# Designed miniproteins, single chains, continued (5): the designs that were tried, part 90

Each design is a single chain, and the fold is of that chain. pLDDT is the mean over its residues in the fold that is shown.

## One batch from the design tools (miniprotein)

Design m19123
Fold by ESMFold2-Fast:
Structure m19123 (fold): chain A 76 residues (1-76)
Amino acid sequence: MSKEERDLELVRETIRLVEKVDPAFAARLREALEAAKSIEELEAQIRRLMGTLSEAQFRAFVEAVAEASRRVRAKL
């Protein structure tokens, strides 16, 4: 799997996990994924979105990213 494919799968898996606890934030992440023209733009948009989260939302998001990373690595 290429780095780009892995990064995109990480974002998709993170969205799936976030959707279970914060569907509104998951929708914003999905919009960023669809709108981004490059992986660098997607990363920049996600960083901006992370800045809008409460402490509890940020903690849940970090946990979702960690779990998504474990799942994506298991597919390699």
Scores: mean pLDDT 80

Design m19124
Fold by ESMFold2-Fast:
Structure m19124 (fold): chain A 88 residues (1-88)
Amino acid sequence: SEREELKAKLEELARKAEAEPDPKKRAEYVKEFFRLLAEAGVMEPAEYEAALKLAEAAANNEELAPEEKARLKEEGPRLTERLEAFYS
């Protein structure tokens, strides 16, 4: 099924990200992970935008702006709930 194919791709990307010592390359795997979740409708557009900003800040060792941190604080729990429901 498309859901099982998506889970397999997400697990592969997660493994690649964990194994990648280069933070910029790791961020590319993380961004692809979030892109697939957004395409599948698991992640809302606002959550995806916040996740991309977080991944880019991590890749560049940059601090997120206060407004972006506030958005992530709001969206993070919702994304976690969606991921748990998707994998259940």
Scores: mean pLDDT 72

Design m19125
Fold by ESMFold2-Fast:
Structure m19125 (fold): chain A 58 residues (1-58)
Amino acid sequence: MSEEELEEAARAAKEAAEKEAGSVLTDQQARDGAIAAFRLGLRSPEGAAKFAVGASKD
């Protein structure tokens, strides 16, 4: 995943986390979650965000 794709995925993950769970992710948590979701083959912003939120809590 390119740096630009990572920035976009992290931004989408932060927005979805706020909308769905009322949770605020740090930039690092959003990036780590986006990378992990990409490794699992999750390409949708919603799937990546859900994974990032779960990873930040667990």
Scores: mean pLDDT 68

Design m19126
Fold by ESMFold2-Fast:
Structure m19126 (fold): chain A 79 residues (1-79)
Amino acid sequence: MSREEQLEKLTEEVYEAAKAGDYEKARELIEEAIRRLGVEGAAEIVRRTVEKLLEDGDYEAARKVEEIGKEVIIEYLES
């Protein structure tokens, strides 16, 4: 699977988790993204997911995904 295919698939999975209100799963998927694709890949997935949620008018889910992404990335960088 290409890097772009992995980014698209993980973006879709985080998006679906956020739409379901499953923010624990969204966090786990973002942590997996860091392990597989690094901090830059995880940041890109968060950015793409937030953009999709904003396009849907789901401002609460977009805010929560951005907050989770920031927390996970900071925790990783501080480790």
Scores: mean pLDDT 87

Design m19127
Fold by ESMFold2-Fast:
Structure m19127 (fold): chain A 70 residues (1-70)
Amino acid sequence: HMAEQERNLDLWFEDQGADTPATRRAREIARRILRVHAGEETLSPEQAKGNAEGAKVGTRGIGGGIIPAE
């Protein structure tokens, strides 16, 4: 469930011991993705792929690591 995933995300950030603007932005992005999935039960694979690319906060990929907000 969405609430459990948000709790796990918060626990992970708590374990990191850091509450910087970067970690807050990463948390906001993750929560936004969870909300999209909660609001769109039939999200298309192409839309899901776009969201997955946006969710690569902890990995260095096509987006160059940290996902830009805009």
Scores: mean pLDDT 56

Design m19128
Fold by ESMFold2-Fast:
Structure m19128 (fold): chain A 80 residues (1-80)
Amino acid sequence: MLSDEELQKAMEQAIKILDKAIEFMKKNNMDEDIIKEMEALRKQMQGLLDNKASQEEFFKVAKEADKVLEKANDELRAKL
């Protein structure tokens, strides 16, 4: 079980990873809809951190982020 501090650190790290992924996708002219979904999730994650959201809310958003990252990876594989 993660402590609240560990969960906060994990979310901060996830936001940094999303920022890097968004930057990469924009530089490579990837799917704009996927980029928008990632930007929306990044904003939602930041809002959860700022509002000290519950662990349940963090896990919900993390699950959504995993689905969007899967779509991004599928798009990358389709273009290889």
Scores: mean pLDDT 74

Design m19129
Fold by ESMFold2-Fast:
Structure m19129 (fold): chain A 65 residues (1-65)
Amino acid sequence: MKEEIEKYRKERDENLKKMVEYSRQAQRAAKENPELAAEYSRKVQEYQDKVDENIKKIGELLKKL
């Protein structure tokens, strides 16, 4: 159980890092390449959804402790 919580916390942190990186890329691309900025914005949403799932899984596991 604790190993599973640590796994989901690590995945959450990795997905948060990717979300921040793509958000920065979207902002940087917005002036020069709006289409690329839109692609990065879609990646931000994808990783946000993954973070939300990680948080949900952590919460479910914590209730069993």
Scores: mean pLDDT 82

Design m19130
Fold by ESMFold2-Fast:
Structure m19130 (fold): chain A 100 residues (1-100)
Amino acid sequence: ESEKVVKELEEILKEAKENSKTEKEFLELALEKVKELIEKKVGKKKAEEILEKIRASDRETLTAILREAAEDGDPLKILEAALAMLLYGLEHLDEAKALR
């Protein structure tokens, strides 16, 4: 069930928040822990393939990943969606800061 993965993600986000002083540090810590969780569940080779897919993805592909995770509730798709959101947040943190 997806509920277990959601609880694992909640714990990662809580620990990242408690151990960070900035939004950037929070995103970096959360990203590292989500990568570790994916690697633990699917192995290093598959985790690397997932990371490369997300990094090479345009906005439409990232939206599809989020949609599939919400639609299917598959644990791996939920982790992929979390990874995509954290990577997007980290890459666009400077843009958000420039708007303030």
Scores: mean pLDDT 76

Design m19131
Fold by ESMFold2-Fast:
Structure m19131 (fold): chain A 57 residues (1-57)
Amino acid sequence: ADRIVSEAFASRGSLHFSDEEVALLQRAGAPASIRHVRATAEERARLVARAKELAAD
């Protein structure tokens, strides 16, 4: 499909963290107010990956 550009823009739109992402971030020490923060899909993925590593211990 020739909609790759539109798809990439949609994927990079800033969104609130999901409930699961918030729970993982809070386990890593993030405050509950992280739920109100908007981030790009890339920023959310990066923070969630980091939180999973920190919460694994």
Scores: mean pLDDT 66

Design m19132
Fold by ESMFold2-Fast:
Structure m19132 (fold): chain A 87 residues (1-87)
Amino acid sequence: MSTIELLQKILFEIKKLDTAGDGTVKLSDVEKVIEQALENNELTEEQKKVLEEILKKIKELENEDGTVPLSKVKDIIMEEIKKLKEE
């Protein structure tokens, strides 16, 4: 699986967490999606670094209620995809 395909799959799973359509998702649920991806022993060391960096950036977005804005989570993941497409 390419890193772009991995990131697209993660973004799709995170989008599903917004079941209410309010544009926010729980940080703990986003962390579980990324941690589950990191448990895949077929990931390269570089892919693991990308996921860990994304998770760190998402944690910085945490609201007082423990949610994160879905639009900003999408922006973080899409920026990483864009960097990979230019290589």
Scores: mean pLDDT 79

Design m19133
Fold by ESMFold2-Fast:
Parts: structure tokens; C-alpha cells; sequence
Structure m19133 (fold): chain A 58 residues (1-58)
């Protein structure tokens, strides 16, 4: 459940921990360093992966 994943990511970040969970609809990332929770739709994750491969070849 995306909502449950988001709540857990927010709690982890507040506690100074990183959190990453992949759901069928989105990727949820909690970063202790930036103190942010990022929700990325599956389509955006796929595009980022493609861009990352191009950057690695540069």
C-alpha cells in the first residue's frame, strides 16, 4: 500500500534513517541525509533508469 509505505518512510527519515520501498505503482525513498521523502511514479523510475544508462556511457 503506497500510503503505508509513505508513512513508514516519513517515520524513518524523522528518526534519521534511510528507507526504500518499491510498490507496483511507485518507488518511495526516504533520505536521512536530505530529510525528504520522495515518491516517484513507475513511469518516471523507468525514464530515470534509461537516463542513468546514458549518463554512464558519457
Amino acid sequence: DLEAALAQAQAAVAAGQNYVVETPTALVIGSAKSKEVIVTERAVVDRMAAAGREAALA
Scores: mean pLDDT 70

Design m19134
Fold by ESMFold2-Fast:
Structure m19134 (fold): chain A 63 residues (1-63)
Amino acid sequence: SDEVIEELAKKLGISKEAARSALEAYKNHRGGAAERVIIDELSRLRGLSKEEVRELLEEAAKK
């Protein structure tokens, strides 16, 4: 769990706390409108594509 959060934080360029919060929000709002908002915000803030952000969150969520 902590190792997954550390990897996600490094790949997204955010703090471990922010990565944990983002992952929990993603898991709680999968398939809903809020999922799109989370992905859009991270994409804009970090200059990553929406697809890349979704893939990183989904990879972390599977572990």
Scores: mean pLDDT 78

Design m19135
Fold by ESMFold2-Fast:
Structure m19135 (fold): chain A 84 residues (1-84)
Amino acid sequence: SRKEKEELIRKFLLEALKELYEKGQLDEELYEKLVELLEASLNRDAERRARLADELAEKLATLDEKVVQEIVEKLKKEVEELLA
């Protein structure tokens, strides 16, 4: 069902974000904002998603480009594994 697939995606993406946080690649604020964005996206809360996207864009602009690339690559790999 749709709910079962959404819960599976949520679990895998939360695990990916937690791994990045535990490696010190995400600070606590960025980690919390990414978790909120994931939950807002899965709950179809378009207003919350848009607000969080703006806040995340501001925070990401303060990070080193290599850290941003590592976050993107990790999330991309987790999504690819879910689709395989």
Scores: mean pLDDT 69

Design m19136
Fold by ESMFold2-Fast:
Structure m19136 (fold): chain A 88 residues (1-88)
Amino acid sequence: SDMQQQGQQIFDQTVQTVDDLMLQMTNSTSVDDVQNYSQQGLDVVQQGRDQMQRLGLSDTGDRMGQSLQDTIQQNGRLQVTRNLQNQL
């Protein structure tokens, strides 16, 4: 369906933008930069959820959002740990 195709496009765009932010986070040496990239990722996820909701794809948007939020949280924790270890 046209809504499914639009939903796939939103999914792909949201994933790509989050991946780009996660790559930038991995190159960051400060905790503040990691937190800023994490927040930007969460904002992108929320925009993707809102777009999915407008298409009537709220369940798909929520599943996408949960998966991407988990990814952002995991990458943020790993990068903070790495940055703290580099200060020892």
Scores: mean pLDDT 87

Design m19137
Fold by ESMFold2-Fast:
Structure m19137 (fold): chain A 68 residues (1-68)
Amino acid sequence: MDQLIQRAEAVLDELVAVADKVVKDPEAVRALADETLARIRAAKTREEMDAIFDEFVQQLGDRMAQER
């Protein structure tokens, strides 16, 4: 469990760093990432963790598209 959470945290940090270069509101992206990580830590199954992560990626993509 802990190793999966550490991997998710590292991936979220990397995605936030990439988004920070293109979005107008990096604080909102960071808040979204922090909320997503908290939800992942609260998840009871790996399927829930994967679903939460997929939702984050979709929301991040939507935000990046809004910055065009």
Scores: mean pLDDT 73

Design m19138
Fold by ESMFold2-Fast:
Structure m19138 (fold): chain A 83 residues (1-83)
Amino acid sequence: DEKLAELVAQAILENLTGSEEELEAYRKALEEIGLGDLADRLVEALKKRDLERIKEIVGEIIRRGGFDTLLEFGALVSGLLSK
């Protein structure tokens, strides 16, 4: 769903601080859900704050694993960033 991918990408950018710790959390979350092949592309898109590329990657997560995989990804990122 293109609209869901856009909303998630916007939420990521709105909350993104750009710290190395945060970027590493996104990488580890993708690796944990078996989508580590997307990690370098996502981290680069996050560094550039590239909404369209983040949206494409979120759409790819949904395409490969469905909504459940997207929710697991978000939960993993949140867990890794909990102090």
Scores: mean pLDDT 84

Design m19139
Fold by ESMFold2-Fast:
Structure m19139 (fold): chain A 89 residues (1-89)
Amino acid sequence: MTEEQIREIAENLVLLSYTPGIEVEREGKTFTITIGDNEIGREEAEKILAKLEKIEGVNIEREGNTYTITLNLTEEQFKLFEEIYKELV
């Protein structure tokens, strides 16, 4: 995974957290995205999730209104991700 891809992952995950009606919970390399009843927020979140799914090393599993995103990153890549993610939140 490239540095540019790691930045794209971080930016899109942060964007999801600012999307209306979307709840984002983080546990290490795993993000749980819950989509509520806001129609505009749902449409925006689905577009962001589609972009994330195209990135190698991003695994997305769907169960109803819940999406589980797992980042298959090395320790060095994850450290870079955390630095970028902290700057954006």
Scores: mean pLDDT 84

Design m19140
Fold by ESMFold2-Fast:
Structure m19140 (fold): chain A 77 residues (1-77)
Amino acid sequence: MKAGALKAADELEKTGEELRKQGEDLIARGQSLLAQGKFSEEAKKVGQELIERGQRLLATGDTLLEVAARLKKAAEA
């Protein structure tokens, strides 16, 4: 039972970390696009969309990391 919970927690932690990395990358790309395309409405829209998508991925990643931490605590307690 505890081994299964730890494995699930490790998988959630890995997924959460991957989503945070993807979110940070999207935000960085969006910010770069806004800086380069400040005179283009299309570049502004795409840049803003990337930032918003990146922020959602960060929030989801944070939630998965919190769930993983709770599962690890429950399994090791």
Scores: mean pLDDT 80

Design m19141
Fold by ESMFold2-Fast:
Structure m19141 (fold): chain A 80 residues (1-80)
Amino acid sequence: SPMQQQITDLHNRAMDYIRQAIQAIRQGDTTSAQQYIRQTQDIIGRMQQLTQQTTDPSVRQTGQHMIDSLQIRIDDVQSM
């Protein structure tokens, strides 16, 4: 569905920002790391909105699992 595709595309972008945040932290670039974390959090918010708007239970479940996974990854990055 178009909703499933939007959620998947957002998840992929969030994963790219998480990787960039980790690289920035390893290089001591705290400013860039904080910006990538904020962009990831913005994407999570958009994914939450789309997941709540879907009437498809399978899309909602998959979206929620992706959101939960991203939240764990952000917590890990912030603890680095």
Scores: mean pLDDT 89

Design m19142
Fold by ESMFold2-Fast:
Structure m19142 (fold): chain A 88 residues (1-88)
Amino acid sequence: MEVKVEAISPDLVRVTVTAPSGAKITSLTVEVTFDNGKKRTARLENLNSSTVTLVFPVPAGAKKVKVKVTAIDSNGNTYTAEAEAELP
């Protein structure tokens, strides 16, 4: 599983989660933590996708974001990955 985090604007961060080759994501939890202590969580169920993209609003004054992803694939395997990005 791969996780990519990108600042797409001063107010938005994009998280892209990619399944291993030949697998589909069926469930996804994304936890986003900003350096000012604010958190965002998204939980998605009943998915059937090799790639999931989510966009999160950036709180005022945040300069860094940390993302923790937990995904379940179509074979019942659970994956966890973390990524970080700097914000403009």
Scores: mean pLDDT 82

Design m19143
Fold by ESMFold2-Fast:
Order: C-alpha cells, then structure tokens, then sequence
Structure m19143 (fold): chain A 75 residues (1-75)
C-alpha cells in the first residue's frame, strides 16, 4: 500500500476506527510510533487517542466517499 503505512500503523488505524479498548490502542500506538505511554499522563494519552480517532474517522469518511464514487462509475 502506501510506503508510509506500516502494518503497525494499519493496526493502530483499525483499532481507532473500531473503538478498541484504550489498552489495545496504546499498544498499537507504541508499536507504530515507538511512543512510551508511561511517559504521559492518562489524560494526555486519552487526548492523543481522541485526536487520532477524529483523524481516522475523517479519513474513513473520505475513503468511503471515494469507494462509493468508484462503484457508481464501474457498476
């Protein structure tokens, strides 16, 4: 896929999109970015996760709109 999207980043995106438990999201974030969650407060980690969820939701909406447009052209 994209050279910037590693399997770890895809796991993070899927966990955020599927509203996985915070512990699963933190583990995926650590694998994808190397961030150590223990260096942040719980509030800081929650804020970061919420920001990432908002970004993933916008990307998912855009992807769905593009996919639907392609389906309408080819179906």
Amino acid sequence: MEGELSPELKELEEALRNKAPQSVIEEALKRATGLDPSKYTEEERQQLIEDLRALVEEREKLKKALEEAKRKREA
Scores: mean pLDDT 70

Design m19144
Fold by ESMFold2-Fast:
Structure m19144 (fold): chain A 62 residues (1-62)
Amino acid sequence: KLLELAKENEKAAEDSRRQSEEMLAKSSPIDQSTGLLNEISAATSRAISEELLEKARKEEEL
């Protein structure tokens, strides 16, 4: 269901943000690159979660 998918994407966004912060704290260029990728993933998952929540609300209305 859309609401469950929204919850999963919200959790994925949080996990990616935490990994991003941890990796960016490392001095290694590879770890910093991984941190940046996780930051992008966090933003994407958050946007998907918000869209899925809106769709779930709309489907309940329909």
Scores: mean pLDDT 75

Design m19145
Fold by ESMFold2-Fast:
Structure m19145 (fold): chain A 107 residues (1-107)
Amino acid sequence: MSKEEIKKIAEEAFQEMLKTIGPRWRNPNAKSLTIDILDAYDDDSKILAYAHPSMNKIVFLPKVLDLSEDEVRRVARHEITHILLPKIAQVSATLATASPHVNPLTT
């Protein structure tokens, strides 16, 4: 699969998820998605992609080029979830601690 095809699949997945997730629950800064596809990766891990939620960015690693369209779409949806749904995760954690003054992601 080409880099252009992967980028298209990820952008289509992002738009579909924006339609599905109400604006109340998604990151208000996630209006656009930055997609990067690496030519080389010096880690021998089986990682296919990772997200930088603070930058609204997804990085695909070279192994993603060997995946089917459906597998790329699944990987993209997983990484996009980290960008679009951090508020849901934080609200859930805050409710579990029963303390809105405690950051659930820090000590």
Scores: mean pLDDT 66

Design m19146
Fold by ESMFold2-Fast:
Structure m19146 (fold): chain A 65 residues (1-65)
Amino acid sequence: VDDLLAEIDKRIAELEAKKPEMSDSEFQTELALLSQQVAELMATLSPEDQARVREHLLRRINKLI
């Protein structure tokens, strides 16, 4: 799970860095792809680990928004 959290952090940081250079539609597309990838990985995790990933995403996305 820690490796997944690190991967999420990296991808969100890349989106934050590129956001000023992206259109709203491009940003929404990248965000949707990230959400889909995370959801697929979360499906294999325990409920406790799924909760950790969700909390981490919310904290990171709140900083982005």
Scores: mean pLDDT 74

Design m19147
Fold by ESMFold2-Fast:
Structure m19147 (fold): chain A 83 residues (1-83)
Amino acid sequence: AKEEKDKIRAYAKKALDKLVAIMKEVQKKKGSTSQQQKLISILQQANAKMQALLKETDPEKQAALKKQIDALIAEMDAIVKSL
């Protein structure tokens, strides 16, 4: 339904806003090359899952993708807070 697509877009915008906030913190903090490489890898995974979510029409698969994206964002946030 149209409302489900609007909810998915709203979720994607919030997830993107969180990723942008995390990346701004990375710019202000010093981290090891290893930590920076991990952050880039997680960001690439989150972007791939986000693109899959925007194309997905099955609510169960959308829920699984959201859970995976939320976990990746939480992992990035934890790494940034450890910098």
Scores: mean pLDDT 79

Design m19148
Fold by ESMFold2-Fast:
Structure m19148 (fold): chain A 81 residues (1-81)
Amino acid sequence: GVEEARELIEKGEYLKVVEMMQAGKVDEKEAAELILEHVLKQLENADKEGKLIALRMLLQEAEKNNLPELAKLAREEIEKL
């Protein structure tokens, strides 16, 4: 569920979260929002360039794993920078 996905995200085990989404154990949109929230918290003290690099990497991984909701959220955050 959502709490299990959150724990995996905190540990950096994003592939396990992707597997949970594919198995229907967590909603794709909810998991994408949790991943973005975690990434943004880790980037809280990063400069603008560091944030841009990390968000571009997140977008690339989202596209590679066919996660359209996460890709959309990452693109929106990049556009705000």
Scores: mean pLDDT 82

Design m19149
Fold by ESMFold2-Fast:
Structure m19149 (fold): chain A 75 residues (1-75)
Amino acid sequence: NADKAREHLEKGRQALAEGNVEEASKHFEEALDYAVKAGDRQGLGEAAIGAMSVGDYELRDKAVAALQALEVADG
């Protein structure tokens, strides 16, 4: 859900601050999964930014696609 997405975003940012890019990427991927399940636009946007910060362009593209799908659904 949105709370779990936020938790993983915080852990991802902490791992990135510690220089652990692999752990950060893992947490941003989990954040994306929870944000998608919650329909959380803010979480999806933050996951995309986190993915960009670790150079994970595949994860960034997934987050952007999910965000675009929500925008279309809300009309």
Scores: mean pLDDT 81

Design m19150
Fold by ESMFold2-Fast:
Structure m19150 (fold): chain A 60 residues (1-60)
Amino acid sequence: SVKAALVEYLKEELELSAPLAEVIADQILELASDPEELEDYLQNTFSPEDRLQIKQILLT
C-alpha cells in the first residue's frame, strides 16, 4: 500500500521511529487530497530529494 511504502521510506531514509513514521505518513496522505497544502507541508518538512521520492511514492 502507499502508506506502507511511505512508512518504510521514512524509517529507512530519514531514520524515524516506526510510530513517528506512521503518524507522518498518515498526515501526508490526508494532505494528498489538497496539492497546495501537501506541497507547503513537504517544502517546510523535507529536503528537495526527500520531497521528490515522497511524491513518487504517492503517484504509485
Scores: mean pLDDT 84

Design m19151
Fold by ESMFold2-Fast:
Structure m19151 (fold): chain A 62 residues (1-62)
Amino acid sequence: SDLVKELAERLGISEEEAKRRIIGLAKLAEDMGLDVAVQYAQRDLGISPEEAKRLIELGKKL
C-alpha cells in the first residue's frame, strides 16, 4: 500500500520491514492502548497522530 511505501522511504528501510513496524504498532495498540501506540509512533517513526492512527488500522489488516 502507499502508506507502507511512504513509511519505508521516510525511514530508509525495506517495505517488508515497514510492514513489520506497522504490524508491531497495531499489536502495541491492542496490548497497551491507542494513546501509547500513537505516542510511540510519533517518537520512533516521526509521524503525526493522524498518520499513526491510519497505520494502526492498516496493521490490523496485515
Scores: mean pLDDT 82

Design m19152
Fold by ESMFold2-Fast:
Structure m19152 (fold): chain A 115 residues (1-115)
Amino acid sequence: MATVAVVARLAPDTTPEQLEEIGEKLKEKALSLPGVVKATYRVDPELRRVTVIAEAESFEDALKAGRELAKFAASLPGVTSVDVVVIGPNGEVYRMRAERDPETGEPIVSEPERL
């Protein structure tokens, strides 16, 4: 088992209702991904932040899920940046980031970096 945490940060004018909607969409997306067996989300309205935590069957599935969730999150209205942390079965930690390309508006996801 491996864990993926995806943290989406949102524009300052984002409402608590919109944060909940984003959390539900991210959870639904996580559960649709291959190898993902569980997903939950948490909203922090003061920080304008949504965190999704997913469990995957393998480290490879967790990395793939993290990347797809990062792309999806960065594509959602009001999302300004996305951080992804993947924790492998031996406690290894990897980070990815995603944001919108200012020229195209499309999501850009970084390569995984070991912490």
Scores: mean pLDDT 82

Design m19153
Fold by ESMFold2-Fast:
Structure m19153 (fold): chain A 107 residues (1-107)
Amino acid sequence: SMEEAIEVINEAIEKLKRIYDEAKKKLTPESQKKLDEAYFGVLKALDIMKELIEEGVEITPEQVKRIAEQIIDYLKKLAAESKDPVLQEALNKMIEIIKETEEKLIS
Protein backbone atom coordinates (compact mmCIF):
# COMPACT_ATOMS: atom_id res chain seq x y z
CA SER A 1 0.00 0.00 0.00
CA MET A 2 0.97 3.68 -0.25
CA GLU A 3 1.17 3.97 3.55
CA GLU A 4 3.43 0.88 3.82
CA ALA A 5 5.74 2.16 1.04
CA ILE A 6 6.06 5.58 2.75
CA GLU A 7 6.78 3.87 6.10
CA VAL A 8 9.54 1.73 4.50
CA ILE A 9 11.15 4.84 2.95
CA ASN A 10 10.90 6.78 6.26
CA GLU A 11 12.59 3.87 8.10
CA ALA A 12 15.39 3.89 5.48
CA ILE A 13 15.85 7.68 5.96
CA GLU A 14 16.14 7.22 9.76
CA LYS A 15 18.70 4.38 9.41
CA LEU A 16 20.74 6.43 6.90
CA LYS A 17 20.73 9.40 9.29
CA ARG A 18 22.16 7.21 12.11
CA ILE A 19 24.96 5.96 9.83
CA TYR A 20 25.70 9.54 8.72
CA ASP A 21 25.70 10.94 12.30
CA GLU A 22 28.03 8.19 13.60
CA ALA A 23 30.49 8.42 10.68
CA LYS A 24 30.80 12.24 10.54
CA LYS A 25 32.22 12.31 14.11
CA LYS A 26 35.19 10.14 12.99
CA LEU A 27 35.98 11.62 9.56
CA THR A 28 38.46 14.20 8.25
CA PRO A 29 36.92 17.34 6.65
CA GLU A 30 37.73 15.97 3.15
CA SER A 31 35.96 12.64 3.85
CA GLN A 32 33.06 14.49 5.57
CA LYS A 33 32.46 16.44 2.33
CA LYS A 34 32.27 13.16 0.36
CA LEU A 35 29.95 11.60 2.97
CA ASP A 36 27.72 14.74 2.82
CA GLU A 37 27.49 14.50 -1.00
CA ALA A 38 26.59 10.78 -0.80
CA TYR A 39 24.15 11.14 2.11
CA PHE A 40 22.21 14.17 0.80
CA GLY A 41 22.18 12.69 -2.73
CA VAL A 42 20.57 9.48 -1.44
CA LEU A 43 18.09 11.44 0.74
CA LYS A 44 17.02 13.52 -2.30
CA ALA A 45 16.38 10.35 -4.33
CA LEU A 46 14.29 8.84 -1.49
CA ASP A 47 12.35 12.12 -0.96
CA ILE A 48 11.49 12.28 -4.69
CA MET A 49 10.28 8.66 -4.60
CA LYS A 50 8.20 9.41 -1.48
CA GLU A 51 6.63 12.52 -3.12
CA LEU A 52 5.70 10.53 -6.25
CA ILE A 53 4.04 7.82 -4.12
CA GLU A 54 2.15 10.48 -2.08
CA GLU A 55 0.91 12.04 -5.39
CA GLY A 56 -0.51 8.64 -6.40
CA VAL A 57 2.16 7.77 -8.97
CA GLU A 58 2.56 3.98 -9.18
CA ILE A 59 6.26 3.07 -9.00
CA THR A 60 6.85 -0.34 -10.58
CA PRO A 61 9.22 -3.00 -9.12
CA GLU A 62 11.42 -2.47 -12.20
CA GLN A 63 11.66 1.29 -11.46
CA VAL A 64 12.50 0.60 -7.78
CA LYS A 65 15.28 -1.81 -8.87
CA ARG A 66 16.69 0.73 -11.35
CA ILE A 67 16.75 3.55 -8.77
CA ALA A 68 18.32 1.25 -6.12
CA GLU A 69 20.96 0.00 -8.61
CA GLN A 70 21.91 3.59 -9.53
CA ILE A 71 22.29 4.57 -5.86
CA ILE A 72 24.27 1.39 -5.02
CA ASP A 73 26.61 1.84 -8.02
CA TYR A 74 27.24 5.48 -7.03
CA LEU A 75 28.01 4.52 -3.40
CA LYS A 76 30.26 1.59 -4.49
CA LYS A 77 32.23 3.95 -6.75
CA LEU A 78 32.75 6.43 -3.88
CA ALA A 79 33.82 3.62 -1.51
CA ALA A 80 36.31 2.21 -4.07
CA GLU A 81 37.84 5.67 -4.70
CA SER A 82 38.21 6.39 -0.95
CA LYS A 83 41.31 5.63 1.15
CA ASP A 84 39.37 6.37 4.38
CA PRO A 85 38.17 3.09 6.01
CA VAL A 86 35.54 4.96 8.11
CA LEU A 87 34.04 6.50 4.95
CA GLN A 88 34.16 3.09 3.18
CA GLU A 89 32.35 1.45 6.14
CA ALA A 90 29.65 4.17 6.23
CA LEU A 91 29.06 3.93 2.44
CA ASN A 92 28.85 0.11 2.63
CA LYS A 93 26.29 0.37 5.47
CA MET A 94 24.25 2.80 3.32
CA ILE A 95 24.37 0.26 0.45
CA GLU A 96 22.95 -2.41 2.81
CA ILE A 97 20.07 -0.08 3.82
CA ILE A 98 19.26 0.62 0.14
CA LYS A 99 19.26 -3.13 -0.68
CA GLU A 100 16.98 -3.86 2.31
CA THR A 101 14.66 -0.99 1.32
CA GLU A 102 14.48 -2.27 -2.30
CA GLU A 103 13.51 -5.76 -1.09
CA LYS A 104 10.76 -4.36 1.18
CA LEU A 105 9.34 -2.09 -1.56
CA ILE A 106 9.27 -4.90 -4.17
CA SER A 107 7.79 -7.51 -1.80
Scores: mean pLDDT 88

Design m19154
Fold by ESMFold2-Fast:
Structure m19154 (fold): chain A 75 residues (1-75)
Amino acid sequence: SKEEKLKAIESGAAAQKEMLERYHKDDPTYPLLLEQVDIWVEAKKEMVEKGMDPIETAKRIQAKIDELNAKYAAG
């Protein structure tokens, strides 16, 4: 169901953020890693809720991550 898929996305994101806090919280890239998780979560939730194409969703996620990484590298 959509409800189960959304719950799985949220649970996965929570687990990933907990792992990042435990092992990477003192890393200068920690905020960047958290933003990458948020980009993935937002796009996957929209895909499930609105029935968006999975391939298009994956391309959008990659484009957003590339944009974020470029901004981070620029300072």
Scores: mean pLDDT 85

Design m19155
Fold by ESMFold2-Fast:
Structure m19155 (fold): chain A 98 residues (1-98)
Amino acid sequence: MAEELVREGLRAAEAAKTREEAEAEVARQVTRLVRTGSLEELRRARELLEEYAKRSSPEVSEALRLAARTLDSGIEILDEVSEAVKEVSEAVKKVVDE
């Protein structure tokens, strides 16, 4: 699934005539991945975006690198939220455990 969404985003970005259009199209696919994808799929998509950026035109490459950075931030936030939920669960357990 991650590969299909990244490939679709790449095609749309390559069809875009401006950096802004390419960024908007890639952002749409990244948003879809964040909502439906697992943490592993997000990491896979990040690697694919970086790989495709190396082979693309400067405008498309810039959009793909921005998407990869956005996924990196999303992965970090999801990891931090997971840790915060764990800390809250531990705190609740300690309050109940006298």
Scores: mean pLDDT 64

Design m19156
Fold by ESMFold2-Fast:
Structure m19156 (fold): chain A 60 residues (1-60)
Amino acid sequence: SKKDKLEEYKKQLEKAKDFVEKDPRLTDDEKEDFKKKIDEALEQMEKTGKLVPLVFIRKP
């Protein structure tokens, strides 16, 4: 269902947020920017029920 897809994607975003937090190559400012973008995507999905693509976490 759409709800199941949203929950799976939310878990992927939470994992990406944890990855960003633990990445020693990122500055504190970069970590804050990435976490903000993830939080904004999560909020948008909660509001609209639609998936929000995050280009910076896609595989090349």
Scores: mean pLDDT 72

Design m19157
Fold by ESMFold2-Fast:
Structure m19157 (fold): chain A 71 residues (1-71)
Amino acid sequence: GEADEKALAAGKAAAPAVKKAVEDLARQEGNDSLTSRVELTEEEAVTVLTSKTRKVTVTATAAGEVRVEEE
């Protein structure tokens, strides 16, 4: 349905940023301490990546906007 198309669009928009964040965290911290959580809403896909010392939140909208926040 239309909602499924919006979720797919948000996921596709997020995918390059999530991949880069995973690769960057794995290079810095190693794979053993990396956890990921994905939450899908009607308008946003939120991916939270947590390592031993860092947290990266990738938020993508169905409109194709992507925000990356690092802690």
Scores: mean pLDDT 74

Design m19158
Fold by ESMFold2-Fast:
Parts: C-alpha cells; structure tokens; sequence
Structure m19158 (fold): chain A 107 residues (1-107)
C-alpha cells in the first residue's frame, strides 16, 4: 500500500520505497499514480538523484492533468494541488525533507 511506501521513506529505506511504489503503479488508479509518483520523486531526491526526482515529478504532473478534478471534493482537489506545488518547490530547492513532507501529505 502507499502507507507502506511512506513508512519505508520514514525509515530511510528509499530504494525499497521506490521499488514498492513502482509495483503499486502497475495496478494504481490515476489518483494513486499521482501519489506513488510523488513519493518516488521525493525518495530519489533524498538519495541525491535530482534528475530522477524531476522526471518522476513531471510524470506525476502529467497524470494529474488527466484527472477529472470535478469528481473530487473541492477540499481534496485543493489539497492535492497545493501538495504538488510544495513538492515542485522542494525539488527546485533540492530540499529532500520538504519534498518527503509534501509527497506524504498526498497519501
């Protein structure tokens, strides 16, 4: 589950978190894909892989653009958008802790 990915990140097990999130992507709904891709981006940034963090964040953004936002409660849609903006800023600043916090807030 995405909660297990969050726990692996909290334990500093970034490679295991990435592998589990990639496994979840195979059967994930579009919203779960955004959540998983954001967690992968944060984990890569924590490992110092800035280019992979940007790549996975861009994939998360592309999936988010394909979401039917009108099907979500307004408060949830705003929270997701704000969390993605915080993650974008954290990646730009190479702030792994802020990126992890932003990605975790999506789950």
Amino acid sequence: SLEEVVELIREGKYEEAIKKAEELLKTASPLEQVQALALIAAAYLAQGDYEKAREYFEEAGKVAESLDWSSLPREEAVHIAESLLRLREAIANKDAEAAIEAAESLV
Scores: mean pLDDT 86

